# Ledger of designs, part 72: designed miniproteins, single chains, continued (5)

Each design is a single chain, and the fold is of that chain. pLDDT is the mean over its residues in the fold that is shown.

## One batch from the design tools (miniprotein)

Design m18631
Fold by ESMFold2-Fast:
Structure m18631 (fold): chain A 77 residues (1-77)
Amino acid sequence: SAEAEKLVEEAKELERQGNYVEAAEKYRKAAQLYADQGDLVSAARYLREAGKAYEKAGNTEEAERLFAGARVLEEEA
């Protein structure tokens, strides 16, 4: 959806600025929108991007949780 695409572009810009926590939250929102649409491949992709952003922020536990969530979606795809 246009909303999910906008969230992804916002997240990429926040990553360029080094605002990794806010970028991760935008990626998580985009992933949820893709999941709601049944696009589990895109949902998993953006959960992984959110995990990477949290990892860059030093939020290792949140990153690991998101990577696990992405793996579950990949198995359902």
Scores: mean pLDDT 88

Design m18632
Fold by ESMFold2-Fast:
Structure m18632 (fold): chain A 73 residues (1-73)
Amino acid sequence: SPAEAIDRAVEALLATGRPFVTPEQVREAAKAGGLSDEAAERAGELTRKIGGPQASVWDAGRAVAEAAIREGA
């Protein structure tokens, strides 16, 4: 489900131990969480729009959630 994919992606981002993540890390975490390639690319691009080359894990988590929800619509 989108919720389970979001949870797994956020866990992967938190597992980095870093307060900030790159769009590329967000894309890989989203794919590892079970999001489609298209949704993962969208999550990465949303992360870049929010924080540029590095965004907080919190902002990245919101970008993953938005991408997952939009894919399900």
Scores: mean pLDDT 81

Design m18634
Fold by ESMFold2-Fast:
Structure m18634 (fold): chain A 65 residues (1-65)
Amino acid sequence: MDAMLAQLREEARRALEKAGASPEEAERLANEIVERVRDIEDPTEFVRAFLELTEEAVRRIREEK
């Protein structure tokens, strides 16, 4: 696994856990976010998608918790 992708996954996981996600939910969502951005070839879209997906996941977790 690329070190940058591993770091992004960890950042998303921590943000989701702070929002109230369980460890399993946070890991699942962080993996989904990284998978989505990993397939993006455009660097600008890569950063934008990561931020938007992380924010959306955090928002949904806050609504559930």
Scores: mean pLDDT 77

Design m18635
Fold by ESMFold2-Fast:
Structure m18635 (fold): chain A 56 residues (1-56)
Amino acid sequence: GMEWQKRLERAIEAIETESGVAKLVAIRELKELLAEHGDQISPELLERARKLLAEN
C-alpha cells in the first residue's frame, strides 16, 4: 500500500542524482505528487521537497 510514498521517495532521489531529461521528469512527478498528496506528507519530507524544487 501507499504506492505514492515510494514514487515520492524515488522522485526526490532522481532529482538529487539524475541530470537532463530524467531530472525534469522527476521534478514534474514530484510536483504532481505534492499537489495530490501534500496533506499526507510529513512536514520534514515536504520541506525537503520544496527546497529541491526551489533549487532546481
Scores: mean pLDDT 81

Design m18636
Fold by ESMFold2-Fast:
Structure m18636 (fold): chain A 60 residues (1-60)
Amino acid sequence: MKLVKRVPKSKSKEEIEEVKEGLEKIARYAAKKAGHPDAEVKVEEKEVGDFIEITVTVTP
C-alpha cells in the first residue's frame, strides 16, 4: 500500500509534520485491519516544485 500527499511549502513545519504523522497513523491502522499489524511503514519527504511530497509506503 502507498499513500501520497502534496503539501504547499507555504505550510508551517508543524503542519507538515502533522500531515506526515496523520498519514503514518492511517497507514498503520489500515495494515492492522488487513491482518499485518507488524507491517513496515516508511515515510519519505521530497521537494517537488512549490510542494512537499509526502509518501508513506507499507510493506506487509
Scores: mean pLDDT 80

Design m18637
Fold by ESMFold2-Fast:
Structure m18637 (fold): chain A 85 residues (1-85)
Amino acid sequence: MKEKEELIKKAAEILNVPKELVEKAVKALIEGAKNPVGQEKLKEWLKKEKDKKKQELLKKVLEGDEVAAAELVLLAAEELKKEEE
């Protein structure tokens, strides 16, 4: 899946971490979406989230969209970089 791989690569480059670590984060989000406890936590995050793009991505992650999970991780990486600078 080309889009997922590109998003994972960009997030890894932003965070200066191995690609495998970003892949684990994406997998954890998707596994959370399949787990009842993880689903409730993701739904609570969605209710509290003010960013419209993150809300749409969280909805897609709850549906099992791996590309949306990768894009959500990329957005988190970009925000983390802004907070450290």
Scores: mean pLDDT 79

Design m18638
Fold by ESMFold2-Fast:
Structure m18638 (fold): chain A 63 residues (1-63)
Amino acid sequence: PPLDPESAEYLNQEGARLFGEGRLEEAIELYKKALELDPEYEEAKENLRLTLRALGREEEAEA
């Protein structure tokens, strides 16, 4: 079934799709929203860190 558009899981999957398209800043925004809904969502946390590294913004992942 399709994921709930308001869920952290949906936002993480849409972020991964944007990452695959090279839309890295948009992917970051969706991963951040997923973590606002579920701060313990390790997959979204790691995806955010990876995407920040890809953009050369790795220092922002340290906070």
Scores: mean pLDDT 76

Design m18639
Fold by ESMFold2-Fast:
Structure m18639 (fold): chain A 82 residues (1-82)
Amino acid sequence: SESLEQLFKEIEEKFKKAEELLEEKDPSKKEKVIKEIEEILKEIEELTDKLLSRGGPEEIREKVKERIEKIKEKLKKKLEEL
């Protein structure tokens, strides 16, 4: 079963992966990186919904939303570099 601890770890791992992808400097990989980050952000939202449905604290939704917004801002800047 997906425990709250497992869901927290999965969310953190996905955020780390998205942040790592934002560091990619190869312009030939930009489109792939953008798509992968967008997919990871959707997965994070789904995991957050699962966490809340399992009795996780409501405060996590705002923290996740803020971190997603920061990643989206960085992604927008990366698109401007294309």
Scores: mean pLDDT 80

Design m18640
Fold by ESMFold2-Fast:
Structure m18640 (fold): chain A 75 residues (1-75)
Amino acid sequence: SEAEKKKLKGRLSRAIARAIDVIRRAKTEEQLEKAERALELLFEAQKKFDTDFEEAKKLLEEAEELLRELEKQLE
């Protein structure tokens, strides 16, 4: 639906901002590499948004999980 597409687009934008914040705050090389991996997943999700919506959603969810773990470590 159009509403679901709008919600996913909003989630993508927020997750990209979160990934950039985590990259800036990373204290270790491992944290930086994981944050960069999350950003890669988000850009791949963005590319697949119009062609493979289910894959875009899966990639976004994987990136959001990585960001959640990293944000917890950076508290």
Scores: mean pLDDT 87

Design m18641
Fold by ESMFold2-Fast:
Structure m18641 (fold): chain A 80 residues (1-80)
Amino acid sequence: SPEEEARAYTLALMALLSLDAEILIQERKGIVDEEGIKRSLEFAEEVLARAKAVGSPETIARLEKDFERVKKRVEEVLKK
């Protein structure tokens, strides 16, 4: 349904934005909660999977691109 698609897409975007913000805040404070970031990444992966089940191919491709970017940021932060 359109409502289900919109809800899943919104949750996926919010999860990605929240993870981006969490990383930025922690880097600026100089304290990285590795386990917290990993939990946030797992949640983002879960809501992305739900969005992929109901999204259009174009929306899915865009979300996957954004997720790849955020995932690389997580990897960079956790290497420090």
Scores: mean pLDDT 77

Design m18642
Fold by ESMFold2-Fast:
Structure m18642 (fold): chain A 84 residues (1-84)
Amino acid sequence: MEEAEKLYEEGLEYEKKGEYEKAAKSFDRAGQLYEKLGDLKKAAEAYYKAGLAYEKMNNLGMAAFYYSRAKDLDPSIEIPKLKE
């Protein structure tokens, strides 16, 4: 649990710095750990963040992949705070 939260926080730090490739990788790893812990909501949030990072890199194929994975884990998923 602590490791998954650290990876998610690292992803947020890379996102703030515009290091979207590193952000996506950190979010993907956080999502995998949350999924193993059974926290499907947090796993879905992490995968959505990875998708957003790929979208900012104009890698729409990878963005779609992660958005789909997030939706599979949480069909009601909201993108946290992106469009506020």
Scores: mean pLDDT 79

Design m18643
Fold by ESMFold2-Fast:
Structure m18643 (fold): chain A 148 residues (1-148)
Amino acid sequence: THLGGPRVDVFLLGGSVTAGVYAERLGLPSIGERVHAALPDLSIENVGISGIGLGGLREMLLDEVLARAAPGALIVLIVPDVEVTSSEDPEAARAEVDAIAAEIAARAAAAGLRFAVVPVRTSRDPAATAAELERAVAEILAAIRALR
């Protein structure tokens, strides 16, 4: 007997920010928790893995995401600026991030799915981090609502 997983309407794909590490440190709800609270009737899955990097997300998780997606589902790639700003070559790192995002977008489109990129600025300031997480949630909610 083959056990299929539930079909998912929205995937939140990313690293530590998507996993909720930054929100947890501040005692705040994660991006995924806040999106689900605003849209409780949608199947929303948080595919955030701390430390994996965008290449690892593409290689390890994208096939599973595509296989479990509902028709017309949205894949949201949450991109923290640290993927670029922590690199020894920020220009090469930006080009790699853009190339990976373009590949995910192309594979999503080939599967009849939608794709959005939501950039997130990382900060040592808790207030700036809280405001940026709130902005990211608002952007994700706007993208989901535009699909209805």
Scores: mean pLDDT 75

Design m18644
Fold by ESMFold2-Fast:
Structure m18644 (fold): chain A 63 residues (1-63)
Amino acid sequence: ELSEEQTRRNAVIVRATREASKADNDEEMREKVRQVFEEAGIELSDEEIDAIVQAAKDLKAMG
């Protein structure tokens, strides 16, 4: 069972991944991830940002 906080965090990750996948390069993807999480008031480590950017690249490659 996910806590309410984990559920909210997962929803923000999904949104950040989708928004980042619309960016043209790695730096823009990274900035999109940061902006989405900043709006949500959630702090991310550099490793977490890198993981989400990789997921966005994978999503972009599939579509």
Scores: mean pLDDT 79

Design m18645
Fold by ESMFold2-Fast:
Structure m18645 (fold): chain A 73 residues (1-73)
Amino acid sequence: MYSPEVIELEAEAALHIMAASVAKLMGDLEAAKEHLEKAKEYLEKALELATDPEVKEKLEKEIKLLEEEIEKL
């Protein structure tokens, strides 16, 4: 099961991903990029703290998707 710290970091990342989506809809690509970069930082920290292999795999996949999204901006 997720540690409380990992859950907290994933929740922070999710909030930034949501903010990035809103920024994109408003045409603010600079704000969208900043939010996606913050989300990536939170997920990378969560990955370092995670001990469960399934959690690590999920986080690595999410980080890769965020990297692809940032590169498209």
Scores: mean pLDDT 84

Design m18646
Fold by ESMFold2-Fast:
Structure m18646 (fold): chain A 66 residues (1-66)
Amino acid sequence: MSAEEGAKNGVKGAEESGSGSPGAAGAHDLLRAGYPEEALKAAQGGLAVDPNSPAARRALELAREA
């Protein structure tokens, strides 16, 4: 058993571009237009190109919920 005091990381938040992820932004636009299936595809496409994008992951979840 190891007890380590971890330093909270991930505080970056990188609020740059204020919505600069084309895949995630595109999915949101499609949802607004009334194309939930297209939004899902856009989010999946974004993840396929950039699987390390948390924004795209969130967009996928929202599209599935819609």
Scores: mean pLDDT 66

Design m18648
Fold by ESMFold2-Fast:
Structure m18648 (fold): chain A 70 residues (1-70)
Amino acid sequence: EEDQRLLERARQLLETVRAKAEAGDPNALIDAGVLEIFAAVLMLYSKDPEVAEEARRILDEVSRLAAEIE
């Protein structure tokens, strides 16, 4: 349940990063970096394999967005 709460927070942050990145907001890069660390921690340390798999997808997506921000 704790991992599920953290995963939901990560999904919300991903949506925020995506919106900011497309708008050209320079804060998007900072938010992307924070989310990358957060998703990586969930992926590596979650006891729930479904949470770990979803965190991996979030990590992959935010890394792609961060590369586009420059």
Scores: mean pLDDT 79

Design m18649
Fold by ESMFold2-Fast:
Structure m18649 (fold): chain A 81 residues (1-81)
Amino acid sequence: EEAVFEAEVLLALAEIYYAIGLKDYEQGNFDGAIESFEKAIELYREAIELARQAGNDEMARQAEEHLKFVEKKLEEVKAKK
């Protein structure tokens, strides 16, 4: 249960960094967007690991989908820079 809560907190932080990255990208701050998306990716990876350790495969699967989406967005930003 505690590990699940920790994973939930990390997922929330990852979403915040993803939102910051989107804002930076839309404002032409490509370096800031890349840094924020990379931070979001790290947080999603940690959340996936904690979710799997807690046996919450559904949370891990959902986090993996979000991770793939952010990774795709990071590549998109890098291609535009």
Scores: mean pLDDT 85

Design m18650
Fold by ESMFold2-Fast:
Structure m18650 (fold): chain A 58 residues (1-58)
Amino acid sequence: MAPGLSEEEVQELVEEFERLLNASPEEAGEWAREMGEEMGLPEEVIEKLAEIAEEAVR
């Protein structure tokens, strides 16, 4: 894909997110923020992803 994420990058993110389900809520939130920043998402969306990740593993 041109700009944004390639299929390989999306797969990597999904695998990382699955690893978060076995991590602490704090780690899940931090990883979600890092992933969102790497993807170039708006800060508001990154914050929502972090919240969702923390809730999912909490």
Scores: mean pLDDT 69

Design m18651
Fold by ESMFold2-Fast:
Structure m18651 (fold): chain A 58 residues (1-58)
Amino acid sequence: SEKEKERLEMLIGMFEIALASNRFLATRAPPSIQAQLEKSAQELEKKIEELREELKKL
């Protein structure tokens, strides 16, 4: 539905902003924290990919 499409597009945008923020923090964090931020970035990228695939099915 149109509502579902709008919701997914909004969520994708929000996660993309979160990913950008996570990457920015990683450039300034100590090495031990950088590893955790990289894992979080991978999780966010996976979420974005899943949402985009869901959007394609609409």
Scores: mean pLDDT 84

Design m18652
Fold by ESMFold2-Fast:
Structure m18652 (fold): chain A 70 residues (1-70)
Amino acid sequence: MKEELEKEIEEALIRISIAVAKLAASQPNADYEEIIKYLEKVIERAKENNLEEAAKEGEETLKEIKEKAK
């Protein structure tokens, strides 16, 4: 139960972090460099915790933000 609960909390926090990064990137004065850096760390954390779906969502969001930064 403890390991399962910790995984669920970690997954939820990662998904929230991805959503926050995406929302931040939608703002008029978005600091895309900092948002990209933040999201890359979130994706690495997801991969380290074997959260494949969360990592994929993060990578998709990162691609969207990088496209907006152009």
Scores: mean pLDDT 80

Design m18653
Fold by ESMFold2-Fast:
Structure m18653 (fold): chain A 56 residues (1-56)
Amino acid sequence: TTTYSAEDEAIRQEALRETNKRLEELGKAGKSLDEITKVSEEVAARYQARRAALAA
């Protein structure tokens, strides 16, 4: 077990909250599946970079 385990999980939970919120907002606004997918990928990439920084 690494010392960044709790931080990694916190980042994952933050990513899930942001993704869910943005997907709900985009869905209510009637955005296309392509736009929804792009936003989801951008959020995932951002949080993946933060998690990678913890491993470095």
Scores: mean pLDDT 76

Design m18654
Fold by ESMFold2-Fast:
Structure m18654 (fold): chain A 62 residues (1-62)
Amino acid sequence: SEKERLERENLKYAEELVRKLLQEGLISEEQGREILETVRRHKLSLEDIESMVRLIRRVAER
């Protein structure tokens, strides 16, 4: 279904963002797994995923 396709695309996008956060040293591998599990379980929208990443970056800057 289109909904299932969008959910898979959103998860893949979240995986790319988490990979970048890991490469930048902003999160641990464990935190990355927890983020992806949250995205999968709650079927987060693109907007929610982007908001979550912005919050992580802001916290890591402090």
Scores: mean pLDDT 84

Design m18655
Fold by ESMFold2-Fast:
Structure m18655 (fold): chain A 71 residues (1-71)
Amino acid sequence: SLEEVLAQLDAWFERSGLSPEAREAAIRAAKEAMEKGYTPSQALHAGRLAGYLAEQGMPVDEAVEEALKAV
């Protein structure tokens, strides 16, 4: 479920010390992937990729778009 995907992202955020922007990108990508009918594991992958890209300095909107292209 989306709730389980978000719980896994929260655990990753706590362990990795990600920025607020990276957390926002990860959550937005995961939610959008689930809304588009992707699986929970695809949504988790998109969330982690978007968070990673935002942490590297990519704008949140661009990080979400790029992550969704990878699932």
Scores: mean pLDDT 88

Design m18656
Fold by ESMFold2-Fast:
Structure m18656 (fold): chain A 61 residues (1-61)
Amino acid sequence: MSPVEAAQRAWLLLGERLGPGVALPRPGTALETDPEGFLEAAVAHAESLGRPDLAAEIRAL
């Protein structure tokens, strides 16, 4: 899986598991220009919300 594909899956996973209305890291251009940075932000975001299970799932992408 490419870093961009992993970042896209992380974005979808955050939306699916956290539900609508939750602020998420820059889902647009950041997935293509800084996919690794987005993945780090996604993991940190999941951890900050008390979801270490979700953070682990994102790390496994």
Scores: mean pLDDT 72

Design m18657
Fold by ESMFold2-Fast:
Structure m18657 (fold): chain A 88 residues (1-88)
Amino acid sequence: SHEDIIYELVKKALNGQYFSEEELREKVREIPGMEEEDTVRSLLRALEALSGAKPKSVEQIEVVVGAFKLPPEIKEMLIRAASKVAGL
């Protein structure tokens, strides 16, 4: 369920969908580690960076996600989701 939420966010971001900070906060409210406003902003920036980078390998996804201050579990979910969406 938490991984499904991250998957849908990544899928939409990689297809060029915009998120507001408020919309993102609501969508991740139930995910442990996403309670702080700074962490929600880091996730928004990570999603925007993934969308802009258009990564072609898992290594590129890891570099992009690794640049942001996010809980390790959230980073792992983002890497898995982005890899799956990109067909890697």
Scores: mean pLDDT 85

Design m18658
Fold by ESMFold2-Fast:
Structure m18658 (fold): chain A 73 residues (1-73)
Amino acid sequence: MEERRREEIRRKGDEAAAGVLEAQGWSRKEAERAMRSRAAWEELRARDPEGTENAEAAGEVAEEMAREAFERE
């Protein structure tokens, strides 16, 4: 089921990215808002470009790992 896999992959990516943002000093609420809103993400990137770059990298790695796990399953 492609939609369920996509949602699971997306969720893992968002959780990893939010975790990195929290480690950079952002609150959980702010991190979650950035994951749900493109405008909030761009605003956060403008204020913390390094933190958002790290969050994007972590999210991408988590999504790749989730895709790889589904390919093996």
Scores: mean pLDDT 78

Design m18659
Fold by ESMFold2-Fast:
Structure m18659 (fold): chain A 57 residues (1-57)
Amino acid sequence: MPSDEERREAIERLFVGEGASPELARASAEDIVADPASLTDAEEARLRAAGVELPPR
């Protein structure tokens, strides 16, 4: 399983690729890593489709 830091970096990279600022992308990635249970099914599916490894529910 990837570390929280590796997962954060993957999510941050995805958001920057979508046009978010590096600061906003980092803050959003940190929030998602801190509370992955808050993700909707659609958001989780999207992150997995982009190659981000998430823990099983």
Scores: mean pLDDT 72

Design m18660
Fold by ESMFold2-Fast:
Structure m18660 (fold): chain A 97 residues (1-97)
Amino acid sequence: MDEELERIWEESYKEAKKRLEELAKQFGPEVAAANGLTAANLIYVASDLLPEEERKKALARSVGIYEAVADLAEKYGLTEIAEWARQKAEEVREKLR
């Protein structure tokens, strides 16, 4: 994978993980997961409106957020959300190949 896309993915994951943990402490893990999924879904849908280079960067960001949601959901026992977020991350990752 492109080193720039890997960096965007890693940075997106770390930022989302930090934000989602803060939201989970304040509002509970379900609200945090819903927030993360909404953000990732919006970026993913909007990526189809972008030129190819910007689209790939947006997809890399959305993968990072989906993976952060999956990790948060697994930590708090939200199994169905974790499985869905993992599946979505995989689908989006395939578009980056």
Scores: mean pLDDT 86

Design m18661
Fold by ESMFold2-Fast:
Structure m18661 (fold): chain A 72 residues (1-72)
Amino acid sequence: LTPEQAVVRAAKILLDAGLDNETASAAVAAGYRHRDDPEAARKAVEELLLQSGVDPETARKLAEEMARLFAA
């Protein structure tokens, strides 16, 4: 995946999960900022989703998927 393809796929995953455009955009930006460090990317995305009111199980799964997309 190119970084640009990863951004598009990450946004689609978050929107398909029912997140609003503002939260999805912020989470994609956080993941992309830390794309060279999968652990930092996962933590940043998970923390942002939890702050936005996403349940812990969904936040963890989405953060892991985004970290994988940006690491590929």
Scores: mean pLDDT 81

Design m18662
Fold by ESMFold2-Fast:
Structure m18662 (fold): chain A 92 residues (1-92)
Amino acid sequence: MLEAGEKIQLGYAYYQNKEYEKAIELFEEAIKILEEEDPESPLLALAYTLLGKAYYELKEYEKAIEYYEKALKIDPENEEARKNLEKAKKEL
């Protein structure tokens, strides 16, 4: 089984290839591991941000907002998550 960091890297490769549904699957698997093992991890904040970005690309804006807000609870100063949250809210 891939570790959480490896799942995030593979998911990001699928994201860059515009294979958003596969990217989401891998980010969700990584999040499940990290929520259990390290719920305040910067890696978990990254996984939430990337999952939000993938949902945004699929035009699932409410889900994108949810995951950006989860990322900001771990890392309130994350400017990428904050900017992407504002962008997603404008689409509603």
Scores: mean pLDDT 88

Design m18663
Fold by ESMFold2-Fast:
Structure m18663 (fold): chain A 57 residues (1-57)
Amino acid sequence: SPLEKGLELLAQGRFDEAVEYFREALKEDPTNERAKRLLAVALRQSGRVEEADAVAA
């Protein structure tokens, strides 16, 4: 699943790629709060802090 792949990439420090997979997870299930939180984490780790704050709000 995109969520599982995103988690693997996040663990590898591949934050920009993890962002794309967490976005796909949210497209499949927009109510997935875990995917939303993980997207915010990946965005912060990739230096995209403004985007992360928007997702977390």
Scores: mean pLDDT 83

Design m18664
Fold by ESMFold2-Fast:
Structure m18664 (fold): chain A 64 residues (1-64)
Amino acid sequence: SEVERIREALIAAGLDAELVEEAVRAVEQGDMETAVRLLVEAGLSEKEAREVVEAIARAIQRDR
C-alpha cells in the first residue's frame, strides 16, 4: 500500500507514530487541516505537512 509506505517513511524519519496515524485518519475523513496540524506537531514545517497531506490523499485514492 502506498499509504503504508508513506506512514512507514515518516515514522522512520523520527515522527511520532501516534500523530502520524491520527493524521492519516484525518485525511481519510477529509479533514485536511487537522492532518496538517498533527504533522506540524509531529515535527514537520507547515509547508512539508501540506505536501505530505496531499501525498497521503492521492495515495488513498490510488489504493482504492
Scores: mean pLDDT 84

Design m18665
Fold by ESMFold2-Fast:
Structure m18665 (fold): chain A 88 residues (1-88)
Amino acid sequence: MSAAAVERAVATAEALIEALKAEGAPLPVFEVVTPAGTTRVTTAEDLRAVLEAARAAGQPARVHVHFPSNDDKTVAAVEAAARATAAA
């Protein structure tokens, strides 16, 4: 995993968290899957720590986002974050 890939993943998570807060939607859980195991985190800072550890170990990582609800506010926040990420 490259340093640029970690920065992109963290920036995407930060944009999503901010969009969800702006809409008043519940915050997601980020699930990081590596060959060493699976870790669940709720903040962009913790996500960075897990991804940096995987990068230092030379391991691939996959990030899955889990939403506690799929209401209109959550959908609006996800769409807003996707637009922000595409513009960056």
Scores: mean pLDDT 78

Design m18666
Fold by ESMFold2-Fast:
Structure m18666 (fold): chain A 68 residues (1-68)
Amino acid sequence: MKEVEEFIEKYIKEKNLSPEERARMEAFLRWAKERGLSLEDVKKELEDYDKARKTIAEKRPEFERRMA
C-alpha cells in the first residue's frame, strides 16, 4: 500500500497536476485502499486514466477557469 501511495505522489508531481486533479488522485488512492489494489493494478488504472485525460482535455470548456 505504501508503494501505491508513493507511486501516486510521483504521478502527481511528474504530471504537474492541478488542485482538482490532485483531489481526483486522492479519491482514487482512497478507492484503491478500499479495494486492496496492488501496485500493478494502480499502474494500469493510471495508464488508462492518462489516456482518457488527454482525450477529455480536448473537451474541457470554460469551467476550468471557474475552478481555478
Scores: mean pLDDT 68

Design m18667
Fold by ESMFold2-Fast:
Structure m18667 (fold): chain A 75 residues (1-75)
Amino acid sequence: MAPSPEELFEEMERIKAQMVEALRNGDLTRARELRREFYRKAAELAKMVKDDKEKQQEISDMVYDAEREYAEALA
């Protein structure tokens, strides 16, 4: 079955946690794959909650935090 918005949020949080773990372990290949999956799910979720400004902002904040974590690990 297609995932619900709630399931996609939970999945994005799991992927972000796995991405951070991969970065800490120096597995940049895995981190890059997880980052790609994270963005794919973020785009899908954004479409589902298009008219919910609060949810859109929550997605944007989550994406910003994930990008910051990724950028800091690469610096």
Scores: mean pLDDT 80

